Designed miniproteins, single chains. Designs and how they scored, part 112

Each design is a single chain, and the fold is of that chain. pLDDT is the mean over its residues in the fold that is shown.

## One batch from the design tools (miniprotein)

Design m3893
Fold by ESMFold2-Fast:
Structure m3893 (fold): chain A 89 residues (1-89)
Amino acid sequence: SRDQALRQAIQHTIAVLQSALNSDNSLQQKRDIVIPRIQQVISMLRASGRNDEAARLQALLARIQAATNQSALDAVIQDVISVLQQILS
């Protein structure tokens, strides 16, 4: 079902984001990994009519793109994980 596919995509995205936080990847490598996964979840949320949740993730995605250092990027990735966990609850 759509809800099951969305839940699974969110769970996979959380795992990818947690892996990125625990990696020694560069700032750009982390962006290249996390941005497409977050964009996929945003698209799935919009397709499901969950526009408020999609808008919250879109705002965080803009902050990931704007982050100029590792600490700022990691903080936003943690915020994305928190929002995704709330969506699963």
Scores: mean pLDDT 89

Design m3894
Fold by ESMFold2-Fast:
Structure m3894 (fold): chain A 91 residues (1-91)
Amino acid sequence: ASEAIKLGKNAKTIEEAVEAIRKALDSLRKGYYGGALAAIKNALSVIREKAKTEDEQKAIKYLEDAIKRLENGDVEGAISLIEKALEYIEK
């Protein structure tokens, strides 16, 4: 799509979604917020469809909370929650 997020490539697996989240996290740390929010939402959609473990479900919850923080302008809170999500989804 012409409005596809450039930070997130077409994630199809949890592994690809994790990579997209890491790129979004790096962008948030550099002050690029809009594309990072879209990338995290896209990656979360993929993780929700493929999640099978309790750790993956906990990662989903942290990512959902991170999205809420980003939508409210709390970038530092969102970064902390994304880092927690990555701890649960990376085995």
Scores: mean pLDDT 77

Design m3895
Fold by ESMFold2-Fast:
Structure m3895 (fold): chain A 78 residues (1-78)
Amino acid sequence: SEKAEKAAKILEEAADRAEAAGHPNVAQTLRYLAELVKETGDIELGARAARMIAKQTSGPAAEAVREAADELEKLAKE
């Protein structure tokens, strides 16, 4: 599905930013979530999970994950 592929890319880009910010565990969680969204097509669940991860993260990594959650929420409503 095109939307699931876009959602996975959003999460992968957020994972790369989280890793660069020194949060490899957050990056690993986001990459796992990207695979799950790609396999299930459940973008709304992906958005909710990303929002929860953002609340448990701080600094630049939190900003990257929050931006990803916002993009996923918009994509899910299309």
Scores: mean pLDDT 86

Design m3896
Fold by ESMFold2-Fast:
Structure m3896 (fold): chain A 98 residues (1-98)
Amino acid sequence: GVVASCTFTVAPGKAASCTLTAPKGATITVTVTNTGSSPVTVRVGLVKGDEVIGEAEITVGKGSKSVTFTVTDETGDYTVAAKVLSGESPVTVTVTVT
């Protein structure tokens, strides 16, 4: 089942994040939903402390795309950060830990 979740919105050219607790071995699923009709490109990072331990760049045309990270390090607090690199629409980012 879902052990933690957060949701946040990112405006074009901006960055936002949420922090959640994830156990070792958990899967962190990051779903980016484009609220507009034109493609948006988003960089998603998984951060432990001040270290980027995972990164993905995704382009979402219509609807949603997901990227997954595995917690291979210790149980603890992880930050999911997203930055809209290009596009004119805000995105909604939903993070789930399973």
Scores: mean pLDDT 86

Design m3897
Fold by ESMFold2-Fast:
Formats: C-alpha cells, sequence, structure tokens
Structure m3897 (fold): chain A 55 residues (1-55)
C-alpha cells in the first residue's frame, strides 16, 4: 500500500476507535475485511493496523 493509503486507513481506524475497541476477535476480523476491501490492501495489513491502534 502507498503511504497515503496507510494514512487514510489509520485515520478511519482512529475515527472508529471506540467502536472497534469493543469488538471481539470475530468483530475485529470483520472490520479488517471491510477496511481491506474499502482501502485496497490485504486483510492482514488492515488487521495489523487495527491491532496497532488498540495497543
Amino acid sequence: PTPEQLAALRAEIARRLAEIAQLGPTGLRSVAHELSEKFGMSVETALALIEEALA
């Protein structure tokens, strides 16, 4: 992914952080799939950025 795509994904995760923080593993995977499709990157990349934001 480009730096701009990563920045856009990080911004989206930050905006939705309160919602995402309440999700269990299945919910986190579902959001990772959604963001993967929306931002054009792998589910693994999206999930890693979600996990980074929650740490």
Scores: mean pLDDT 81

Design m3898
Fold by ESMFold2-Fast:
Structure m3898 (fold): chain A 100 residues (1-100)
Amino acid sequence: VSQEQLDAEVYITLAMIAAHLGIEAAKNGDYESAAEAFDLAAKTSRKALEVAPPEAQPHLQRAIELFEEASTAARNGDYDKAIELAEQALEHLEEASRLI
């Protein structure tokens, strides 16, 4: 296992934690906390993308897009959409982790 694979796994795990915090904030109607958590998930997924092997990169790119959309939905008060998008992003993070 390379240091790059370990770093990618750490960043994916941190992004998953941020996404779950965002989902809970969205369920509570806290758009500010939800949006910030999804922004953090996108940022952390971007760090994973920098060190991830090529096979995992498309899934990380899609997760970043979905977290950015989830953050926008949360800021617009569309919590159901934000949760759905964040859950889709989590599926892509899980697939990226499987490919590392």
Scores: mean pLDDT 89

Design m3899
Fold by ESMFold2-Fast:
Structure m3899 (fold): chain A 63 residues (1-63)
Amino acid sequence: MKTTLWVRDAKTGEWREFVFEPSKEALEKAREWLEKNRDNLTPEQIAGLEAAIEHFEKKIEEL
C-alpha cells in the first residue's frame, strides 16, 4: 500500500509531496521530517500530519 501526503511550506508557499508506504520505517521518517520542519508549518498542517501518521500507524497495527 502506498500513499501521499501534501504539505505546504509556510515560507515558500510550495506544496511538497511526501510519499510513503505504511511501515514502521516510513512512519518514523515522516515523524522526523515533521519535527525538523515544524517551525516552517502552520499548527493546522502539523495537526493534520500527526493525525495522518496516527491513522497509518493504526492501519499497520491492524495488519
Scores: mean pLDDT 67

Design m3900
Fold by ESMFold2-Fast:
Structure m3900 (fold): chain A 72 residues (1-72)
Amino acid sequence: AIKIDSVEVAPGQVTVTGSNLAGKKVVVLTSRGPAIATADANGVATVPIEGEPLAVYAVSEDGKDSDSVALK
C-alpha cells in the first residue's frame, strides 16, 4: 500500500517521502489551491508551493490506494 513516511516543509516547497510511492501522484493542498508532483524512483516528491500547506495526499492512478497527512 502507498505510505507517506515523512513530510518536510520548507519556504516555497514541500518534500514528501514514502514507501511504494514511486511514480505516484502527490498532492499538497495549500491556501492557494492544490499543487501536484509525481514521486521519483526513490519515493521522493518535491512539490513547489505558493501559500500555506494544509495537507498532503498520495494516491494511485485508479484511486484505490492512498495515504494522507494533515499539516499543523
Scores: mean pLDDT 82

Design m3901
Fold by ESMFold2-Fast:
Structure m3901 (fold): chain A 86 residues (1-86)
Amino acid sequence: DSTRKELLKTAKQELVRVGLDEDPLAYLMANLIAVSMVKENVPNPVLYLKAILYEYSELGKESGKLPLAITKAHKNFDTYVEKFSS
């Protein structure tokens, strides 16, 4: 519950940073991803969320591309561990 609140706060901050705070679908998907990460006990959930939102912003910030962003973040997760941990 506390972890979920922290992830949702991080998601809101990252959505503002990448210019998606006005997109209700991106906001909804970020919330669903955060809940899923807590449920599946994903290691480094904040880092994983940042990776997804970074890939999403790189795909042109279009709501329909969020599933592809998730797939890319998962595939490239090792790169993001290095990129965001240093």
Scores: mean pLDDT 63

Design m3902
Fold by ESMFold2-Fast:
Structure m3902 (fold): chain A 63 residues (1-63)
Amino acid sequence: DLLLKAAEALEKGDYKTAIDYINQLGEQGHLDEAYRVYDSLINVPRIGNDEAAERARSLAEQL
């Protein structure tokens, strides 16, 4: 379950892996689930890299 894996990665602070799973959810058409995890991700103060920002922006445009 990609949603569970994304949530677990986010909980562990592995934001790069969480973003990868969120992107996979979007690619599979699970846009509502991808958006929920994305919303949690962008509100975490520890996210501060260009790759994360670009993936989040791309996902937002897809939703």
Scores: mean pLDDT 64

Design m3903
Fold by ESMFold2-Fast:
Structure m3903 (fold): chain A 94 residues (1-94)
Amino acid sequence: MLAEALAYVDELRDLMLSRADPETGEVSRAQLRAAIAELLERHGSSPLLQAVLDLVEAVAESELARSSSPGLSREQLEEITEIVRGALPSLPLH
């Protein structure tokens, strides 16, 4: 469900931002993985949620590799969120 997948992306973004370093505003790989784990605990594992989380992690890892940064800035998180939202209609979720 596209609307449900979009809601998962928005909730994950908010969880990542809540875990950001208060001095730098950056989210580390560990904080990203913690946010993913929290979302899975909150909703339980489903094929839709897992597909959304896999997509977010793939885009985030690509962005981290491109920037050579140890963490994601707020601007990078917004970019990742937009890329994922644009890719959701293409997920083979039937």
Scores: mean pLDDT 78

Design m3904
Fold by ESMFold2-Fast:
Structure m3904 (fold): chain A 90 residues (1-90)
Amino acid sequence: MDALRAALEAAGLVDVEDLVYDEKNKFFSAGGTHAETGNPAGALGFVDSADDVSGIVWVFYEEGDTTHIKAYRLTPGEAPELIGEISIPN
């Protein structure tokens, strides 16, 4: 899972914990910290494998009274590509 962990860190999720990959469903989830804010954060997504991280991830975190969800496209050997962002007042 080193490649998946590195992709999550590049997408802004650090101190990654509870990283679980379901190979049957191609689904993963993780907890951690949002790198820019230091706030608790999570991620979930779908990747073809934990070693070849082609897929999509959603990183979610709170800042003040707002919940942020950032969607990234993951391509092996490339930086995560931000493809969407939603900010929701709590």
Scores: mean pLDDT 83

Design m3905
Fold by ESMFold2-Fast:
Structure m3905 (fold): chain A 55 residues (1-55)
Amino acid sequence: MTPEEAAEAARRGAEAGRLTPEEQKIVDDAYKKHGLEASQAAGDAMARAVAERGG
């Protein structure tokens, strides 16, 4: 899939707990501090990390 599709899928996956426990903690922390907007940004960043480690 394209990078943007992967990022969107991983962001959605972050909300559903598709990330590693470590990444999930970062997303959860951002969500508590900044709400949905920060959660989406953190999810996108984690998506890039997930895609890179998966390759």
Scores: mean pLDDT 59

Design m3906
Fold by ESMFold2-Fast:
Structure m3906 (fold): chain A 98 residues (1-98)
Amino acid sequence: MDEKPLLVTLRIETKDSATPEEVEELTKEAAEYLGFDVSATQGRTGILAKVADREEAEEIKKKAEEFHRKYRSTASFSIKLSLVEKRDEVLEEWEFPE
């Protein structure tokens, strides 16, 4: 009965040949594109944001798909999104590329 806060987690996965700097830069760009607070992205490969509801999560998903499509010529990364309740209950997962 208690409404649980929802989180969207963003993770960039790259090929083993990618440098840490490339992963950090791509993660920062993706987070900024999706509207996440990126005040500290150094050394980060995953970012999370609190969302008010599933509609806000769907908007983030749409932006993630648009970001991946923009960089689709570079087959060097995947974007993974998870919609999670406060108890680490994964409600939905989305992965790009297609």
Scores: mean pLDDT 66

Design m3907
Fold by ESMFold2-Fast:
Structure m3907 (fold): chain A 75 residues (1-75)
Amino acid sequence: MDSLLEQTEKVLSKLLPPELKKKVMEVMKEAIKNNLSLSEMLARLEEVLKGEPRGLRTMARVIAADLYKEIQKLK
């Protein structure tokens, strides 16, 4: 688990600003702990990213969805 979260954080660090990365990581950690579906995780992410520029929100959502699908496959 920790190794997958570390890899996720490294990918997000390359693609997203630090503050946006922190928000995405917190949502993903909560979703993993609570066994949320992909759609539930994305709904939480939309709420957290509500104030962010549209382009960054879309990019963060696509990246988070892809990474969350991979994490779910490994459970």
Scores: mean pLDDT 77

Design m3908
Fold by ESMFold2-Fast:
Structure m3908 (fold): chain A 63 residues (1-63)
Amino acid sequence: MKITEEQLEKLEKGYKELSKALGEKAARERTARDLAELGASEEIVELAKKDFEKAFKELREMI
């Protein structure tokens, strides 16, 4: 996977800030889009739309 630990840290912080500002659903959709652009699998992208915490756990297990 092309995603670095630094990119995952930034993405997690961004998700938390976006979820407070825009609500969790909008934050999940935007974070899933960012994950897709970083080269995450379709399965991880779809998981992030439904449950960001699970998607992030799966990504960290791949590093």
Scores: mean pLDDT 77

Design m3909
Fold by ESMFold2-Fast:
Structure m3909 (fold): chain A 63 residues (1-63)
Amino acid sequence: MELSAAQEAAAALRIVAGLLEGREAAVEEAKRIIEEYGEEEARRLAEKFPQLREIIEEALEEL
């Protein structure tokens, strides 16, 4: 299922909120997003928000 722009923004904000607690918290939040929406949508999110790419890729590698 393709994420809407609003859903993509909400997912990105969840990861950013995690980063305020630390890198590990951001990676755990990214893992939840991958489990919720799937790897393909997570990779799309990383393309739209390049600043989160490293966190999303780390979460994908740990799953």
Scores: mean pLDDT 80

Design m3910
Fold by ESMFold2-Fast:
Formats: C-alpha cells, sequence, structure tokens
Structure m3910 (fold): chain A 84 residues (1-84)
C-alpha cells in the first residue's frame, strides 16, 4: 500500500466531510510511523471542526501532534497542540 496514495485519499475524504474515513486512514498511517499521518489527521480534525465536532477535532489534533513529536517535528507538534 502506497502511503502517498493513502494520504491523498484522506485529504479527499476530509474535503467531502467524511471525517471517519479520513481519521481511519490517518490512524493507519500513524501506526506505521508515516510522516503523511500528520497531514491526514490534521485534515480530519479540520473537517470535524467545520462540522461543529469540536471535541473530536481536539482529539485528532492531539493525535497528529503526538505523531509529529515522535518524528522529531517539534514545531509542527506545537502548532497542533495550540489547536487542541
Amino acid sequence: MEVENAKEAALIYAKQGKVEDAKKIGRDLAERGSPESVDSLEAAGKAAEKQGKTELAKELYREAARVAESLGDYDRAAELKAKA
């Protein structure tokens, strides 16, 4: 499975408001330690926020921040923590 294709699918689902589909892909990528998981989880969080699902959005931003931090991207992790 190509991680780049999975990220593109997550971004498309997020734009369509399919938060659960985008979240599933983002989490699957995070389990692999893929950097693409950060963008996928953030996109799912933004989609959840647009739907008024504030607590779910905060959870997704926190998950994305943890992945970014584990990959050494501390600046990205700080930005994501600020959204949560």
Scores: mean pLDDT 83

Design m3911
Fold by ESMFold2-Fast:
Structure m3911 (fold): chain A 85 residues (1-85)
Amino acid sequence: MARLEGLEEAERLAEEKGDEETARLAREALEGLREAERRAAAGDAVGAAAGYLRAIGSALQAALLAEKKGDEETAKAAREAMGGE
């Protein structure tokens, strides 16, 4: 839950600020995480791992892009979703 909530918050914050690129990356991270959860529930450990890697990659890109733009609030939400600050 916490990881999904952090990515959903990052997407919302980016959309509110008109940063469609960061919002898209946060959404891609959400989709990757949801795919990982679906695969894990089906017993597909390899597919789950691939989904988690995709989610981490997109979340990291969202955090870095937000930081580059000076949007520390959105960057923090994306970092929190990855299991850190």
Scores: mean pLDDT 78

Design m3912
Fold by ESMFold2-Fast:
Structure m3912 (fold): chain A 79 residues (1-79)
Amino acid sequence: MVDLSKYSSQGINNDEELLFFANSPDEELLAVAVAYIIDRYNIPREKAEELFEAIKKKREEVGRLTMEDLKEIAKEIGG
């Protein structure tokens, strides 16, 4: 299992970079995207694993994530 507590949002400055990380097949880059979404949408850190799995699942369904996909997932998990 990827330890999401080791990752930070430091590499992401805009939506295009967030989408690059979220759409990466590298689970470490996806973990950075999760950290950014948690900070941006004020999601509890305890939901990091749920958010990671939700994004991964959505990417498998749609092939490539959009910002609207990420916003929907963030609202469902965070709200």
Scores: mean pLDDT 77

Design m3913
Fold by ESMFold2-Fast:
Structure m3913 (fold): chain A 64 residues (1-64)
Amino acid sequence: SLRDEVVELLMRKAGMSREEAERLVDNLLSSSESEQRALLDLLKKEGGLTDEEVEELWRLIQES
């Protein structure tokens, strides 16, 4: 599923545990667009994600 793909990306790139990645994805899917963008910006700054990876996550979230 798209959710599983996002979880795997967060585990691989941001060094999150599966539980942490799943909680983050659940929060993103229940958040407003502005909150989602703010959290993705935080993942870029603190989680080590690239601009391309952040845009990929945004696309996957919007398709969910």
Scores: mean pLDDT 77

Design m3914
Fold by ESMFold2-Fast:
Structure m3914 (fold): chain A 67 residues (1-67)
Amino acid sequence: MKKVIAKKDTYILDEHANPIKLKKGDEIEVDPSTIRRSPDGLDYEFLSKKTNKRYRLPAEDIEIKDI
């Protein structure tokens, strides 16, 4: 299992492109098999284990760590 951790205050987009605010240090548990980087390398996409919803956010604003 992996965590997505916000490196700074940022916004995450849900499947309908609604912005959700993340604060620096916020953590989201994700299944590593659901993590995708966009073809341009700008975004990560993943499925949140807690909400079972797909999200997208800027790759530079996060780090991914093993639990």
Scores: mean pLDDT 79

Design m3915
Fold by ESMFold2-Fast:
Structure m3915 (fold): chain A 59 residues (1-59)
Amino acid sequence: DLAAILAARLAEAPGIAVAAYEEEHPEILDLPQEEREAIKARLGAEARRLFLANLARSG
């Protein structure tokens, strides 16, 4: 149960980070697809890293 819940939250973290960034920086939506995808990939990787780091600290 916990492993499944944590996996689901980890999977959601990139999407949440990207949505928050797009709300704060709407100009990202006007960028070329390749540049937008690169930014989303970086945001997703960072969100996953922070989620795992916070999880490790909380354990």
Scores: mean pLDDT 78

Design m3916
Fold by ESMFold2-Fast:
Structure m3916 (fold): chain A 57 residues (1-57)
Amino acid sequence: GAAIEAAKARLAEVEARAATITDPVARQVADHEIAEFRALLEEAKTDPAVAAALAGL
């Protein structure tokens, strides 16, 4: 739904900013957080309960 699409757009913006990080430690932390968020978004696509929880945040 719209909430998932908005979250995906924010994720793409965060990924673009992370790509400009030159510090390896900061980049590693950013990549880890992005991976966790991606996993939640993928789960939300197939599980309406997860999608509803994300929309409620």
Scores: mean pLDDT 75

Design m3917
Fold by ESMFold2-Fast:
Structure m3917 (fold): chain A 99 residues (1-99)
Amino acid sequence: EEEEFDLEVLDALVRIADVLAKKSPTEEDIKLYERLIEELSKFEGEKAQEAIGRAYYTLGKVYDKLGKKDEAIKWYEKAISYLTGEQREEAEKNLEKLK
């Protein structure tokens, strides 16, 4: 499906990063991440793929902070398939720490 990114989608990535800064993310925070990823998955193209990868990486970090190792691994693996360059390498490093 071909949709254009709007400013709300870009702003959502910043909001996702803000939640990562919390020491104890809530279930509501996790549901917000998952909803934003679902919205991002509706868009095509390189920008959409990068945004999805960043969202998966952030969700992996959230589960990692919660001590949910298996979930963190799942989301890091998904992030790696969408990310490139230094961002992909950071996701791979975090994944290796959990194995």
Scores: mean pLDDT 69

Design m3918
Fold by ESMFold2-Fast:
Structure m3918 (fold): chain A 94 residues (1-94)
Amino acid sequence: NKSQQILDLLSTLLGVAPEDILSHLDELKEKAKKSNGNSKSTLETLELYEILHRLTSEGKVEEAFAEARKLAETMENSDLTLKLLDGLEQILNS
């Protein structure tokens, strides 16, 4: 149930079917790498989504959030990203 909720959330946020999440993230990463803009935060956010998808699809929801938090701590907007992850985990555990 929690795994399905996270996958549905990622599907909704990215605007793709659940089975297309990883391929869409790969496309967005390649697009970000080729852009002349500030791609670092975009790439970090996409990596965060991949971690959430990978571990959640394996049924490891708690490990997904733990690994995502480790990445978030190294991100430029770490405080905001950590608060977002805490909020999402609280909703899923309510």
Scores: mean pLDDT 76

Design m3919
Fold by ESMFold2-Fast:
Structure m3919 (fold): chain A 62 residues (1-62)
Amino acid sequence: MPLPPEEVDRLGTLAMIYHEQGRTAEAAELLARLGLDPALASEADSATVGRALHEAGRRLAA
């Protein structure tokens, strides 16, 4: 089911925050809901995760 654009942005922001805080399970859950690989929640480079979330947000908004 397509998510509203504001919901996609909010979930992406939360996933990034949880990832930065080391809350891997919560981050993985949000990443999966956005159609991303939950394994990204274990990625050490936050910039890589942020880029993936930004790209997914663009695709889901289209």
Scores: mean pLDDT 74

Design m3920
Fold by ESMFold2-Fast:
Structure m3920 (fold): chain A 67 residues (1-67)
Amino acid sequence: MKLTPKELGLDENATLKEVIEKAKSLGKNPIVVIEYKGKEYKFSDVKEAGLFLAKNPEAKIKYVEIE
């Protein structure tokens, strides 16, 4: 299922750590989807998602996909 930060009970400024901790409580192997310059980037590795957000400050977490 696809869950936005708001659907996870978080605000729009939620950190990647908060999003992942909530997603892991609901399902296995969360995939983070980040929107940057009108494109969606999918990350199965949370560390790679974090590095992408750190390098691209305009990028934002769009939703998390969980099983």
Scores: mean pLDDT 80

Design m3921
Fold by ESMFold2-Fast:
Structure m3921 (fold): chain A 67 residues (1-67)
Amino acid sequence: MDAETAAKKAAEAAAKGDKAAAVRYGRLWGQSGANSELAGKAGKEAIEAGGEPEAADAMGTAGSSSY
């Protein structure tokens, strides 16, 4: 999965409050070459779209690191 697709899926999951899916796609986004700045931007956009802050934070954290 490319970084753009993973970021989009992570943001959609965060907007729905699905923390587990947001973390899963956030990690795929990080592995695809995302950095912490891009992760923070996507998290902010998810919150602005009406997402839950906890899910958006989980996505941003996962996107800024890999394991």
Scores: mean pLDDT 64

Design m3922
Fold by ESMFold2-Fast:
Structure m3922 (fold): chain A 57 residues (1-57)
Amino acid sequence: KEDALAKVKENATLEFKNGAKSMTATFEVDGKLYTVKFVQKEGTDEAVLESLTERPA
């Protein structure tokens, strides 16, 4: 779960470097579906976690 989240955050940072302001991604781990939203930290390309929702897959 944490490893998948870290990978999504890394990808969000790359997208923000390319001009995106937010990124939403969905991933599945251990039969759970996670939807994560990252937003660009003001003045940087850093990804900040805005929300994380868990639901059954």
Scores: mean pLDDT 75

Design m3923
Fold by ESMFold2-Fast:
Structure m3923 (fold): chain A 85 residues (1-85)
Amino acid sequence: MEEIKELKDKVLNDKDPEKRIEAVKKLGELALEYPEETIPILLEATSDKDERVREEAEIVLRRLSKKYPELTGPALEEIEKKKKE
């Protein structure tokens, strides 16, 4: 999906953290229909250089865990463990 590829580029490469937060939110909306394509990008966003982007990605993943616990739960736990190091 072209929109998901565009949002991935924005999340990973946009210089403006506000635009990266917007892209994370849009990916979260698309993840309800395309979880396998969007969740890996959201996981990368949890390692973003800006704390607000990381927090938004975590919030989105936690919301998605209610519908897709198998896709989000183990990966979210792994990312949280890495942050404690």
Scores: mean pLDDT 78

Design m3924
Fold by ESMFold2-Fast:
Structure m3924 (fold): chain A 97 residues (1-97)
Amino acid sequence: SVEEAIKRIEELIREGKYEEAVKLLEEALRKTKDPDDRLRIAEHTIDVLIEKGKYEEALKVAKLLLKYTKNDRKSVLRGIGRILRIIGLMLDEELAK
């Protein structure tokens, strides 16, 4: 079901349904108990959103990862790392203008 969740989230992002994709991701994170599965769903979603230039939505996903994985050190560090990277990408785009 992790692969199915990832595929559906990616389909929603491809359709431009970013709010629905983030909502489905939050439901998937809430229902998934395995930290590695939660990381996989969240990181895949972040990468696809970054490819689409949807940095604000990518930040929301990284924050949701932190919210649902606060007791898993690896997931917390990954979430923080992703937030910092997204902020860096947003800053690079702003400075290039």
Scores: mean pLDDT 81

Design m3925
Fold by ESMFold2-Fast:
Structure m3925 (fold): chain A 61 residues (1-61)
Amino acid sequence: MPSDVERLTAVALAVADDPERRAQFVAELQEMAERLGAARTDAEREAIRAETMERLDRIAA
């Protein structure tokens, strides 16, 4: 299965030349960083990661 880095790279490349989707991608990364900073357990971090990756895949489509 692709790693988070591989998935993030694929989405970044897919939206690189689309200003609207690039802005959405950046906003999702900023929100993920904020949520991860507030997370206290590995389970919370995994849930945040999974939710963010689902939204990023939607932006790339």
Scores: mean pLDDT 77

Design m3926
Fold by ESMFold2-Fast:
Structure m3926 (fold): chain A 68 residues (1-68)
Amino acid sequence: MLSPLELLRTLWDHLRAVLPTLSREEQIAALTLLIDALDTVLAEQPDAPEEVRRMLAEARERLAELRA
């Protein structure tokens, strides 16, 4: 079974693949949900791997670009 971090990685990879097929509003909603989930993981696991923080940074940057 996948660890919570492996599951998040898999979800992020799948989301990145489908994002270009979504509307701007759908992309914003999906990225916002992912950011919320990643923030929750980091709050529960402050020593979480750098990969989680990197995913959060990538999602936030992409959301900022969509809102610009």
Scores: mean pLDDT 77

Design m3927
Fold by ESMFold2-Fast:
Structure m3927 (fold): chain A 79 residues (1-79)
Amino acid sequence: SDIQQVLQLIKQAADAIAAGDYDSAVAHLEQALDTARRAGLPEEVIRHLEEAVRAARAGDGQSALEHASRAGSLLEGLM
């Protein structure tokens, strides 16, 4: 499902941040955001993924993880 794909991409982004690989984290978060937009997922999910991308691009791993985690929690609530 699109929700499971976005959750997997969020997990891959979190793993990349933990490894200090912000370029990979941005790539995974941008894929998650693109999938969420195409699937018509809730605006709040899309907003948190957009903020996660911005934070990851800035090298702010803590903010990126916070927003990615919030998007993930909202998606799990839909399952």
Scores: mean pLDDT 89

Design m3928
Fold by ESMFold2-Fast:
Structure m3928 (fold): chain A 67 residues (1-67)
Amino acid sequence: STAEQYRRMLELIRKYEAGEISEEQFREEVKKLSPDLQEQVNTWLQAQRKKEEEARQAELERKLKLQ
């Protein structure tokens, strides 16, 4: 059912964030979801990657100011 696929998507995202599954395993499981849910996951990954890049930049600037 759609509800079961949505729940599985949320569980996969949670496990990936917790480091419980590899990026490869995550990608394989996402491919089993409906195309609509795959797009939702892709959108979330893009947003997460942007936040991680911003956090990395902020950390570099903080370290630069300490030197």
Scores: mean pLDDT 80

Design m3929
Fold by ESMFold2-Fast:
Structure m3929 (fold): chain A 97 residues (1-97)
Amino acid sequence: AEKERARALLDEIEARFPFFAVPFDTSKFPEIEKFENPLSVAEIRARLDAGELTTFDEVLAELEKLVDQLKKIFPNTLFEGEAEEIRALLERHRAEH
């Protein structure tokens, strides 16, 4: 159940924010090069599928890191607004327990 719930959340984020569905392209987003280990939804999904993330709460924690990364890389941009929308989505899923 937890893995299915986590995959459903990742699918919802990818559907609403399709640029997170794939690893960041540094030629399109050069600001990503400022970070040693850029995080994407694709990387979180791969780790969930590999069994490295086993609980819904672990997936939420990784998505919170993604939101924080976006706000640091793209301050005062459209992506900061999208990061806040993702955060609100994560808070709703936490509340639904």
Scores: mean pLDDT 69

